Designed miniproteins, single chains, continued (2). Designs and how they scored, part 29

Each design is a single chain, and the fold is of that chain. pLDDT is the mean over its residues in the fold that is shown.

## One batch from the design tools (miniprotein)

Design m4974
Fold by ESMFold2-Fast:
Structure m4974 (fold): chain A 80 residues (1-80)
Amino acid sequence: SDEELVRQYEEQGRVIRTFVEWVESNPEHLPEGIESLELFIEQLERDIERARAEGRDELAAVLERLLEEVRRQLERLRSL
């Protein structure tokens, strides 16, 4: 259900922040950290397009907020 997907993507936001904090503490893994976030952005962009096409506005909104968070975290890692 969309309610379950919304909860899943809200949880993913927390997981991403924890992952980025770990990468910042272990800078030898920075290249892999950047690649992981770039791949996740590609997945989120596809999921947003699908959600919009299906008229799933609440799901699209949650995915868009997560995408903005992931892009912000990626820029943070790229600035290291």
Scores: mean pLDDT 87

Design m4975
Fold by ESMFold2-Fast:
Structure m4975 (fold): chain A 73 residues (1-73)
Amino acid sequence: SDELARKKQEIADYLVEKHGLSPERAERIAEAVVSNPTARQMPVETLIYMIDRVIRGERAPADVREIVEPLLK
């Protein structure tokens, strides 16, 4: 749980700093990603890389795209 809390915080901080998302929206995205059984097993740098691609409209794995894309509206 401590490791997942740290991954969630790193993802949320990245989204606020690099994409200008509100802290509330960034936390919702980070929570959704770390709550997914497949995504939670991935390194945080890999998750950030894939989330960044979804936000930029680039190709990304469906497992991450389907979580992140609805929360960007």
Scores: mean pLDDT 84

Design m4976
Fold by ESMFold2-Fast:
Structure m4976 (fold): chain A 79 residues (1-79)
Amino acid sequence: MSAEARRFYELGRRLFEAGRYGQAGAAFGLALVHDPEFAEAWYGAGLVARALGREELAQRFFRKALELDPEFEEARRGL
């Protein structure tokens, strides 16, 4: 995993916790540009989609996180 992917993921988490969902989604998206196999960033993007009322998109992102990490309990619980 690149340092850039991790940094954008950590930024996305802080923005999500602050309720800045659009900015959080952009940060998770940048993490995924740097590492498309970053399961935690797919999960973060799913949480953003759910917060914005896009449940079907959220479920697609949670499934993607589980494809990358089948033991990702939080992503599985999101489905």
Scores: mean pLDDT 88

Design m4977
Fold by ESMFold2-Fast:
Formats: sequence, C-alpha cells, structure tokens
Structure m4977 (fold): chain A 94 residues (1-94)
Amino acid sequence: MREIVIPEELYNQLSEEAQKLVEEFKELLEKADEAIKNKDIETLKELIERMKEIRRKLEELARQDPEHREVLTLVAGLIELEIKHYEEILKELE
C-alpha cells in the first residue's frame, strides 16, 4: 500500500469538499501507477490533466475560504509536486 502523499494531520484540517478532492486525487495516483506499469502513455496524459484540475479546484477553494486557505494552499502544493513527478515519468516513457 502506497504511503499517503498528503499527511493525515493536513487532511483532517480540510473541509469535506477538499477531502473529497484529495480522495479523487488518490484514485488518480493509483490509476497513473497502473498506466505506467502498462506503458499506457495516452491514459497517463489524461490522468495528469485530471490531477491538474483537482489542484485548480483546491486553489479555488483556498481563494474562497480564508479560514482554511493555508492548509488548502499547502495541500495544493503537495499535489503540484506529485503532478511534476508524473510529468517527468511521462517524458521518460515518450
């Protein structure tokens, strides 16, 4: 079982809407790992774009919610680092 990219302490500080986005992100990570194993470049590209959509939604929530802005910004930053990691893997597969 993969280590959680988002620390539990940060996750528990998120709103229910943001927690749902993080859970969707975790599902995309599992699908991306499967696409990498299968060298499915097209599926990996689609999954990376979906990850970027989740990051954008978290950044939008951070703009709308001053109380949770700091934790939402930190979580969005961690998601950006994971996206960059998968983009580098994609370059190696191409």
Scores: mean pLDDT 81

Design m4978
Fold by ESMFold2-Fast:
Structure m4978 (fold): chain A 95 residues (1-95)
Amino acid sequence: MVTIEAQVLGVEGNAGALVLTMETPSHIVEDVGAVETSDGEVVAGAGELARKLYPEKNIGGGQLLDADGKPFRSVAEALATLKPGDKVFIQALEL
């Protein structure tokens, strides 16, 4: 498992789609989309962040976690809770 740490710079979206502008500790800034899975998890597409941080690894989407490492219950909850300055994590599997 790979954990990507980021600070939220911006939050946009609606109940069906969330886009977070995120900055890593190494100052990589990317827009990250997030969706709800059938299991009620909020999964972020770590693709561009993962490609820049781990170019030799195949890392897909991962669970979006809050500053305490707790998953969000829905995209709507993430939209209501997240604000610029918040710390988040993407916990993804590598192949």
Scores: mean pLDDT 77

Design m4979
Fold by ESMFold2-Fast:
Structure m4979 (fold): chain A 57 residues (1-57)
Amino acid sequence: SREDAASALGFLADVYIRQGLSTKEAIDEAREGVIGRGFSREEADGGAEILRELTKQ
């Protein structure tokens, strides 16, 4: 689901942020990472959208 992808994406993005990536770069890299872990591109795109909206607020 998009929500499951957002959870996996959020975890992976946190790892990338700790490695020195910006929030935007970390979300983009995490999106590709969750696709490689069995999420569809549609689920990964939906999860990334959820995280980007949370970041805008």
Scores: mean pLDDT 78

Design m4980
Fold by ESMFold2-Fast:
Structure m4980 (fold): chain A 75 residues (1-75)
Amino acid sequence: MESQIGLEIQRVLSGELDPASLSDEAIEALRAAVGGLRAQIENPEEYGLSAEQVARHQATLARLEAILAEAEAAR
């Protein structure tokens, strides 16, 4: 089961929640997730990622970075 923070992030991703409504804890978790995805994209062979998986991670990263930017701009 996902934490309350994970649910907030999922709701923003599904369009149910405005990025500006994210809690400070959800924003912090989102920053950590962005950092983790960047590390995986930069070292795909170390993480055993295929080119297709890297492309999916890049798409996810771009979306998470956009949400984070909107949430931070609202502060």
Scores: mean pLDDT 76

Design m4981
Fold by ESMFold2-Fast:
Structure m4981 (fold): chain A 85 residues (1-85)
Amino acid sequence: SAMEKRRQERLKAQKLTAGNINLVGMEVNAKLAEELFKKDEEKGKKYAKDAEQSGQSGTDLAAEADEELGKEIKARKDEIVKKLK
């Protein structure tokens, strides 16, 4: 029905927004991990874990709204995780 289509459109928009927020969180935490690994290894590890968690959440949320965007965010998350290992 038309009402079901509107509800699905709204849910997709919300999931895309949440996915993008988690993507930004991943990038910020990844940068903090890089900076802190040389000064405080424990804090570096904490932010690396936070980056991976945000990236996974962003991937899952985006994939529910747009499969191609979900794949793109997953590729970026995997790149960042490899860089922080």
Scores: mean pLDDT 82

Design m4982
Fold by ESMFold2-Fast:
Structure m4982 (fold): chain A 78 residues (1-78)
Amino acid sequence: MEGGRKGGKEAEEAKTSKEAAEKGTEGALKDEGSNELGRGLAEGLGRISASVGGLAGDDEEGAKLAGKAVVKGTENPV
């Protein structure tokens, strides 16, 4: 949860949804690095990307959303 918390803090300071996703990712990675928390960070960013992609409606944001969805789909194969 630490990675997600740090990413969330950086995201909250961002002014746009795109900046929130990018700063959240970089902030969490810089603070947590390659720790075991990296997985939690990636999942947290997946949720941010999903929210941003759905609300932004941009092709770039949609691509990020799709990438995260694939990872989660792999974890729970139907």
Scores: mean pLDDT 51

Design m4983
Fold by ESMFold2-Fast:
Structure m4983 (fold): chain A 82 residues (1-82)
Amino acid sequence: SGEEAARAGAEAARRGAEAAERGDVLEGGMLGGVGAVAGASSSVSGSGSRELGRAGAEAGYHASRGDGEGARRGAEAAERAA
């Protein structure tokens, strides 16, 4: 479902941000990329999951760039929207 996809995206982005913070930029980039794709996919689901999808996609985007703070803010927004 869109909510599950958005949460999975936010979770992947959070894990990517944590990997980037410990200096594992390759793992961070890969997990952030997965989070961005999952979040974007869920935002296509329409009503109710758009906010979750956008937050998940933004979390993944920030994680893929090594921005752990931005990724966590996006993940928190996704959790609040759920």
Scores: mean pLDDT 63

Design m4984
Fold by ESMFold2-Fast:
Structure m4984 (fold): chain A 73 residues (1-73)
Amino acid sequence: MSREELEEKLAKLLKEEGIDLSVEEFLKSKEAFAFIDKLVEEGKLTEEEAKALRKLRLEIETEEGMELIKEAV
């Protein structure tokens, strides 16, 4: 799943739960991963998608802390 698809899926789930936050704002919140873990338990997210969201938060924090973005595969 691409970053774009993952952000769109999370945004849809946030809207369904009545949370009016952007994906980035939500992922920076203290309760983000408690909510994500609950969605995995409810079958609304896969464990793989939850892992990707945790990685996305680290990417966002890295983007804020660094001017250069590099990826190696």
Scores: mean pLDDT 72

Design m4985
Fold by ESMFold2-Fast:
Structure m4985 (fold): chain A 70 residues (1-70)
Amino acid sequence: MAEKIKEEAKKKLEDAKKGLDDMISQITDEATRKRLEEYKEEVLKMIEEGLEELIERALREGVSLDELLS
C-alpha cells in the first residue's frame, strides 16, 4: 500500500513538473520565462512537501492519494 501511494505521489509531481515546463515554454517574453523558471523550483518543492503530508494521511486512513485529492 505505501509503495503504491508513493508511486502516485511521484507521478503527480512529474505531471506537475511537466505542466510547469510546458507552460513556461509557451511564454514568449524571456524575462518572464526566467522568473517563472526560478519560481518553478520553489513551487515543485512546496508540492513535494504537500504530497509527503498527504501520503502520511493516506497511510493513516488506508486510502489512495487520488481519494484524498478528489
Scores: mean pLDDT 74

Design m4986
Fold by ESMFold2-Fast:
Structure m4986 (fold): chain A 67 residues (1-67)
Amino acid sequence: IDDYVNQGISYSQQGNNYQGVQISIDMVQRYPDMTIQQVNNWISQTDQGSQNSMTSAVNYSYQQQQN
């Protein structure tokens, strides 16, 4: 999981927001027991543009899981 997170952060820092968002969505889908707080802590290490997109994607995924 740490390697996956580091890969997502790396892609986001390179300006590859699409791959960063996809990794964030995949993490929520594969690890539904992860808290939003844990995911947001990783997202906070990405660039500002990626942070907004990732936060929206994570919140949407959690809403679907909690229904």
Scores: mean pLDDT 59

Design m4987
Fold by ESMFold2-Fast:
Structure m4987 (fold): chain A 83 residues (1-83)
Amino acid sequence: DREETLKKLREGRETRDTEKYAPFVEKALESPDPDIRVMAIALMVRLGLLSPDEGVALADKIPDPIAAEIGRIGIAVESTTPL
């Protein structure tokens, strides 16, 4: 469910275990929930699976404009945060 998915995305960010969380994060990009998609994109940028520019392009495709804007901000933060 939504809460479980968000919890797993937070765990991926905290642990930075790319191998463990990459398949889960990639699947979360297909979620109809814009909050989940935003967090998945930001985490993929943090894990090095997407460049910041690729992440911004994906965030712009989210139909919720508030979630898309939060995604752009999150991607900028992740791109400047060391792994």
Scores: mean pLDDT 71

Design m4988
Fold by ESMFold2-Fast:
Structure m4988 (fold): chain A 63 residues (1-63)
Amino acid sequence: ATAADVEAAFQALMDAILGAIDRQIAATSDPAEQAKLQKLKDEIRAQGKKLLAGALAALAKQA
């Protein structure tokens, strides 16, 4: 697989995960739960970027 294929698959997975969290935020009326889900969403987004960058850098060294 190319780096572009890996990036596309990762983006699709992230969109699915973050979309599911967004639906849970919309479905809850508890502000504390909304805040927890928003924080989780922000952390998943940040960690996902780091993991993808690390994976792509490691794959580039194999080429």
Scores: mean pLDDT 81

Design m4989
Fold by ESMFold2-Fast:
Structure m4989 (fold): chain A 83 residues (1-83)
Amino acid sequence: MKLKEEAEKAFEEGNYEKAAQLYYQLYLKSKDEEEKAEALYNVGLMYKKMGNDVLAKYYFELLLEKFPNSKYAKEAEEKLKEL
């Protein structure tokens, strides 16, 4: 999906705000539960990189609520311990 590639490019360029917006769009539009979970995890990571721990925590908790059985749920739990 082009949206995932655009989000990855924004992240590589250090544009964390744009990357967060694109990953959130991927979360909304994807039909794959694991891709949705990955997208929410990346939104949380982008906010953490921007120093916005409140929004980072919100998106990691949202991932745990919506996709508790995802591989990314374990990664989100580990990130929440650092916030």
Scores: mean pLDDT 86

Design m4990
Fold by ESMFold2-Fast:
Structure m4990 (fold): chain A 75 residues (1-75)
Amino acid sequence: SLKELARSLLGKEEVGAALSLAEQLPLEVLKEVLEKFGLKPGKTKEENLKVLEEFGLTSSLEEVQALIDALLEAL
């Protein structure tokens, strides 16, 4: 549907913002943010950025915005 397409496109732009914020975080802090969202953190920063990207691409706009807020709070 058009709503699903719009959500996907907006979510993709928001995912880009989330990735940029996550790159600024220490690995340990990034792992804690991912765990708060029920995600299994990886061992490396690259693995955790991939986990975050996959979550963002499959999640609702509201969930991605909550992730961005959590990342900003962790900075």
Scores: mean pLDDT 77

Design m4991
Fold by ESMFold2-Fast:
Structure m4991 (fold): chain A 90 residues (1-90)
Amino acid sequence: MSLGEEAAKGAREAIEEARKSEDKATTYAAVAARATIELERLKGKDEEVEALLKEVAREAAEALREAAEEDPEKKEELLEIAEETEKVVK
């Protein structure tokens, strides 16, 4: 298993756990941060893993925008994480 394959597996497992979590804000923020870091690390080196990480990051960003609507105290922070994540998946 390569570092890229481990990153892809970890991202998939993290997003599946996030979907089941009641604390969407914290869980999806962690998933978005992980996917963003791995995308920057693997940039241009593994297109299949990069595509998977972009998919995970996009789902996390969308979920963070939804969580921001439900939690006014965390809204600014969650939207900032979502916007930064969306820039990486472009």
Scores: mean pLDDT 76

Design m4992
Fold by ESMFold2-Fast:
Structure m4992 (fold): chain A 96 residues (1-96)
Amino acid sequence: SPRDQIIRQIRGIIGMIIGYVQRARDRGLISDQQADRIMGRIRTIQRRVDDYIAQGDYDRARQLTIDMMSYISDIFSPVDPNTSQQIRNMRQRLQS
C-alpha cells in the first residue's frame, strides 16, 4: 500500500543516512566527536519518527525525515558534495 511504501522509504532513508555518517567518520571526513553528536541527533529523530508512525501520523514522520535530510546534507556539502547531492535528491523524492 502507499502507507507501507512511505514507511519503508522513511526507514530506508534513515538507515542510509546512518551509513553515510559512519562512512564519513571511517574515511576521516568528520571527527569522531562530530560523528557522535550527529548520530545522537539522528537517534533522537528516529525515535520521534517511529512514534509518529505508531500514531499513524505519516505526514509528521515524513516532515521530520525531510528536516533531518536537510541537516545532514548541509553537514556533508563541504566535505562530501556527492553524498550531499544524493541526500538532496532523496529529500525531493520524499517531498513529492
Scores: mean pLDDT 88

Design m4993
Fold by ESMFold2-Fast:
Structure m4993 (fold): chain A 71 residues (1-71)
Amino acid sequence: MRERGRRAAEEVRRLAREGASDTEVARLGLLAANQAEFEAGVDAGLETRRLVAEAAREAGADAAADRLLAA
């Protein structure tokens, strides 16, 4: 669980640094969170969503982070 969330966070951070749109960054984060929820339940999805939102904000994708936290 933590390993997958950390990998998703790294990918989100990388895409944001490469100049991907906030929409693209948010979509990647939502896919990772939805997959975690499907495999391990709602709490796992929420934790993954938090990790990718933090990664997006650290990389300057504030709108993507806001979208990820709004769910």
Scores: mean pLDDT 77

Design m4994
Fold by ESMFold2-Fast:
Structure m4994 (fold): chain A 74 residues (1-74)
Amino acid sequence: MREKEVREAEERAAELARRTVRENWEEIKAESGDDLSLEELEERAAERAKAAVRKAVAAGEDPEEVLRKLEAGA
C-alpha cells in the first residue's frame, strides 16, 4: 500500500516547489522571461513536482526517495 505515501509525497513536493520558486524568483524570472507571473510559475512547478513523484512511483521508486531527490535539486 503506497497510495497514501504517494499523496503525501506529492503534497510535500508541491509545497517545496512553490517555496523554491518564491525564494529563487529573480533567477527563475531571468530564465523564463517576463510573460509568467510568480503565482503561475509556482503552480506550474507544483504540478511538475507532483507529476515527477507520480511518474517515479509508477516506475517503482520509493516516494520518500523521490521527494529527497527533488529537494536536493531545488
Scores: mean pLDDT 73

Design m4995
Fold by ESMFold2-Fast:
Structure m4995 (fold): chain A 62 residues (1-62)
Amino acid sequence: SLLEAARAIEKDGKVDLTELVRAAQALGVDPATIRAALEKVIGKTRSFLTREEVEALAQALA
């Protein structure tokens, strides 16, 4: 799952956005869908997400 992948790549309380997007794409999620969910959940582009943001993103993609 996306949450499981995020847990595996989490470092110092942060989840790298590039690695998370790649993991979601490997799970069969379209890049456009990932981008729309990111904009809805975090409202802006960053290089990392917090655990809470990843949980919100996973919920939006479910």
Scores: mean pLDDT 74

Design m4996
Fold by ESMFold2-Fast:
Structure m4996 (fold): chain A 72 residues (1-72)
Amino acid sequence: MIEAAAGPKYRTPEVEAAVRRLLAEYADWPAIAQLFIALMVPTEFLEKYSEELEEEWREYIERNREKLLSLG
């Protein structure tokens, strides 16, 4: 289960929507893995949305995919 307190810190609705969309794409992964996905978000992404930063976050997830899936 993901922690709801992550929402109000995003600078724009677009950033918040992108974060929620990405977490929803991984909603079938173990809850611990979802927590680590949220912790690996680039700091710049929290301040301003960009496709480049979204791809960086996806890259972090993919680089750690084996570790994240082994947590469940």
Scores: mean pLDDT 66

Design m4997
Fold by ESMFold2-Fast:
Structure m4997 (fold): chain A 92 residues (1-92)
Amino acid sequence: MKEELREEVLRKVRELLEEALKKAGASEEEQKEAEEYLAELEEILEKLSEEELEVLLKLVDAMKAGKLDWDEEEAEKLRKLSEKIRELKEER
């Protein structure tokens, strides 16, 4: 399950970034930077728990739908997740 969640998050984040870059008329350099971010994200996602991956997946789904409808508990989990991701980057 964790591997499936990780792959789904990566796929949806990639789709979201591709749509954003396409709408913005991004350069090849900006597209390359996005691919580098996705590669870093993949390594970080490997260190996240299944619960943390579920929170991130819900956020990405809401962003793709253009609707951000989440409760205070999910917002708090996102803040914790963001801090953990930052710490994991520093420990590399």
Scores: mean pLDDT 69

Design m4998
Fold by ESMFold2-Fast:
Structure m4998 (fold): chain A 84 residues (1-84)
Amino acid sequence: SKEDIEAEIKRLEEELKRVIETYGEDHPLVGDLYFRLGDLYEQLGEKDKAIEYYNKALEIFEKHYGKDHLFTLYLKNRIKKLKE
């Protein structure tokens, strides 16, 4: 339900704060949390917010895994399709 998705978003936002405090905002675990937040906002139909979080995840993944990594390319393509 929408309420279940909103509860999961709140949980992930609190987890994000903890991970950033512990490892810094550029850590791959932060990238994973941004990706998950983007996915949940996409499920809510909040396209602009989903794109914002996906771009934050993409920046971290490009930096740590490289621009040519399969998942980096997948995420970049997903963002492009959402902007259509």
Scores: mean pLDDT 88

Design m4999
Fold by ESMFold2-Fast:
Order: sequence, then C-alpha cells, then structure tokens
Structure m4999 (fold): chain A 60 residues (1-60)
Amino acid sequence: SMAEERARMIALAKELVKKAEENKDDPLLKDIYEALGLMVVGVARAIGDEETAAELEKIL
C-alpha cells in the first residue's frame, strides 16, 4: 500500500541520516549517505508522492 511505501521511505531516510551523522568524520561516507537520502526524496517525487517527498525533506 502507499502507506507502507511511505513508512519504508521515511524509515530509510532516518537510517541514512543516522549513518551520515555516525560517519561525519569520514567526508566520503558522509557524502554518500547524504546523497542516498536525496535519492529517496527523488524516488518519492518520481512516483508522484509529493507529500512523502516533503516529509522526507524535513528528516534530511
């Protein structure tokens, strides 16, 4: 369902933010985790889910 997809994207974004923070002293790893977070936002927009994209941007 859309609600399950939204919940999974939000959980993934939160995990990626956590990984970026845990790796803040490694610029390459931090940049990779931040880029992956932006990719999740891009996926939400690509499927037309602007509400989820906006919620993901609040987390990132």
Scores: mean pLDDT 86

Design m5000
Fold by ESMFold2-Fast:
Structure m5000 (fold): chain A 91 residues (1-91)
Amino acid sequence: KLSSDEIIEESAEEVKEKYGLSDEEKQLIIDEIKDFLTSLNKKELTVHDLDELIKYIKWQYQRGKTSWSEKQIQAFIETLELMKKKIEEQE
């Protein structure tokens, strides 16, 4: 079974390759996910937690409340969707 850290790193790496992200952009996504995990006071993210984060990121983007580019937001959302898939596959 993959740990939450392994799921985050693996998902972010796959999205980095697909979107042509820089190492800095990949790290920004990883840091935001880890900050969210820390804010929940949890060791492991659930599919429900990832759905809530996706909704939050979409809401922030729609309201212009983020400094992230459209490409970065799309990559962030795809990273979270890929993480959901990996969590579901290891149940």
Scores: mean pLDDT 80

Design m5001
Fold by ESMFold2-Fast:
Structure m5001 (fold): chain A 94 residues (1-94)
Amino acid sequence: MVKEELLEILKELGIEVPESASVIELAALALKRLKELLKDPSADVTRVVGLLLRVIGLLEEYVLKEAREKGWPLEERFKYAKEVAEKIKKLAEE
């Protein structure tokens, strides 16, 4: 499940996760940490990029599953994906 895989990534990054955290909140926490690591010149860039791509892939699966379950047309799927991206961006800034 997407949430379980995000929890494994966060554990690998050494982040303590609130029990009540949503998929969007977990993804935002992972992206915030990965963004910080990308600014560190001593960081293993290959590993950081690999984890970043995994988080993006999990978010894509989450958004597509939600859109499929709700039967949304393509235009509304894009709107939902944009809303999710904006929420993650806001949370990752904090």
Scores: mean pLDDT 74

Design m5002
Fold by ESMFold2-Fast:
Structure m5002 (fold): chain A 80 residues (1-80)
Amino acid sequence: SPVRALVDEMVAEAEAFIDELEAKYPDNPVVRAYVARLRAFVDWARAHADQLTPEEAELLRRGIRLFMEDVRKLVAELEA
């Protein structure tokens, strides 16, 4: 399924990002809040993958990538 493949790729990218954040900011409560949000969003995508069109799955992946970029920028400011 192309949708399942896109969701699996998105999950892998999100997990790599979570690992990056936790390695850089292991005890930061703000980072933990963003990680919890990202995990919830990814879990939702996995649960609803069979209900998404390929176009919707691609838009969702793009949105998650934008969220991760914004989070990376924001958390970089916490310990400047």
Scores: mean pLDDT 83

Design m5003
Fold by ESMFold2-Fast:
Structure m5003 (fold): chain A 66 residues (1-66)
Amino acid sequence: TTPLEKREQFLENALKQMEKIYMDEAKEEADKLGKDPTSLEKQVEATIQKLREEIERELEEMKRLG
């Protein structure tokens, strides 16, 4: 496994953990407010997806540069 592959795997795992944490927080907040958590869950998903795309772009740049 290359250092870049290890970094990619680490970041992927970190994103999954962040999504789970924020998803759980969104559900708890929605419950406290008496709201449907779906909108908050979608916001979390969109944020994590945006971070994933940025990470992928940066990893691609790093692979090109060495």
Scores: mean pLDDT 78

Design m5004
Fold by ESMFold2-Fast:
Structure m5004 (fold): chain A 77 residues (1-77)
Amino acid sequence: SETEETVQRFLSYLDQLLELFKQLPPTPEAVRMIEIAIRQMEDALDYFRNVQHVSEELLQQIEEKIEEFKELLKEKK
């Protein structure tokens, strides 16, 4: 479905974004960027779950990516 393709594209984008964020120096600016990105990802997850009714398997993959970003945030703080 178009929704599943959108989620797969989103997951690919998150993988790329995570690698870019890993390369950022541990500055207050980088921390703020990652915090904003996590909030935006959580909002997108809520949208995919409650509006688009995406499968639990794909939702879990997004949740796992959000957790990877949260772990990176701890490393940058």
Scores: mean pLDDT 86

Design m5005
Fold by ESMFold2-Fast:
Structure m5005 (fold): chain A 58 residues (1-58)
Amino acid sequence: SAILQSAFAKVLSEPGAETAGLVCLSLAKADPNFATTKPCKDFMATLRSELLEEIENS
């Protein structure tokens, strides 16, 4: 959906979120168990927060 695409783009535009996302993707690609690590959880939490904010602003 447009809301999901907007929220995702916003998360990727933030320096902290971009770094966390790259770390999460690198770890998850090597071992799916690393999807439960703090960097991956932080990235997912940021994405969820941005998604909720976009919905509220729609």
Scores: mean pLDDT 65

Design m5006
Fold by ESMFold2-Fast:
Structure m5006 (fold): chain A 80 residues (1-80)
Amino acid sequence: DADTAAEGMVQGARDAEKAGGNPWQTAGYASQGAVEAGRKAGDPVAAMNAIGGATRYALENHDAQGVAEGGREGARKAGS
């Protein structure tokens, strides 16, 4: 379920923030999970939407360039 994958992405970003890490790395991993979840459910569009939403959320709170890169990587994976 893409919704569950999006929650994982947000949670990962929070953990990265607490650890002083880079949320774009967490967004990248979570995006991969969202793609897999959406593809399994037969709804890759929902997976793409989840990636976009999580990226937007992180951009409001963190480094925009790093988060954008994570989102792009996830989008590329969803396309395959």
Scores: mean pLDDT 55

Design m5007
Fold by ESMFold2-Fast:
Structure m5007 (fold): chain A 90 residues (1-90)
Amino acid sequence: ARELIKKGEEAYAKGDYKSAVEYYKKAVEEGSGREKVRALLNLSKALMEQGDYKGALAAAQKALDIARAMGDYASEIASSVLISVSRGKL
């Protein structure tokens, strides 16, 4: 999961949002806990760059649910921001 997140971040930095989404989706499937939250937050951002605001919202909502269960306040805030931005684009 961590290596897939890194590959996704490298693709995102190059503007290759399609490859970033593919890496992050695989990281979400393989990951758990903090790695899954990180993958979901990055997936939400990459989907926003593609104009997929419904997908971005869904990813951010899943990240929020996991972050809350873990007491990860930083990820709760990040997820809530992404939810608000995604909803504002729908």
Scores: mean pLDDT 86

Design m5008
Fold by ESMFold2-Fast:
Structure m5008 (fold): chain A 85 residues (1-85)
Amino acid sequence: SRLDELVAQIEEALLAAGASAADARRLAALVRSFGQQLIDRGKEDAAEELLNATLAAAKTQSVADVREVAIKKFAEILNLNVFTV
């Protein structure tokens, strides 16, 4: 599936950028979960947008920053606040 293809590309980009295999796998699994949740809600285009944004970040950012990009984008799409005051 397109989800599987983009998740594989994200994991590979993280590894190429110097992430550990364990960190790359954990972040790829998180992003796969986010994408699947959006697809299950009928938001397939938003899922692809999230995955493409995460892939772009994975090529240039740290694992922590890529995780923040993915979480923020997922929250924005679902109109969720992931930070409590």
Scores: mean pLDDT 83

Design m5009
Fold by ESMFold2-Fast:
Structure m5009 (fold): chain A 106 residues (1-106)
Amino acid sequence: AEEERRRAELVRLLEALAEIARKLGLEKAARLLEEAAELVRRGAAPEEAARKAEEAAEEAEKAGDLDTAKLARRLAEALREGASEFELGVLEVAIAVLKTVIDKEE
């Protein structure tokens, strides 16, 4: 139950960040975040999903989007180290704020 809830939340956060990346035209970062979400959904090793999120962060950084890169790195750490409910809540708020800004401007 708790593991299932944490997994579902991580999938939701990865998918939300992928949507943001797509809206910004960061096609490679969006695809890598979607691949990370799929790995989490299938119950793959956390390290594999975390690597995809890190690759997404690198692609976002190369494109000049440091906000998406920072959030992708935080999600990779959450996948590797195991995030608390509080930490996941902070990430959810940060991603929601970024989406709101992008939806208003672009």
Scores: mean pLDDT 84

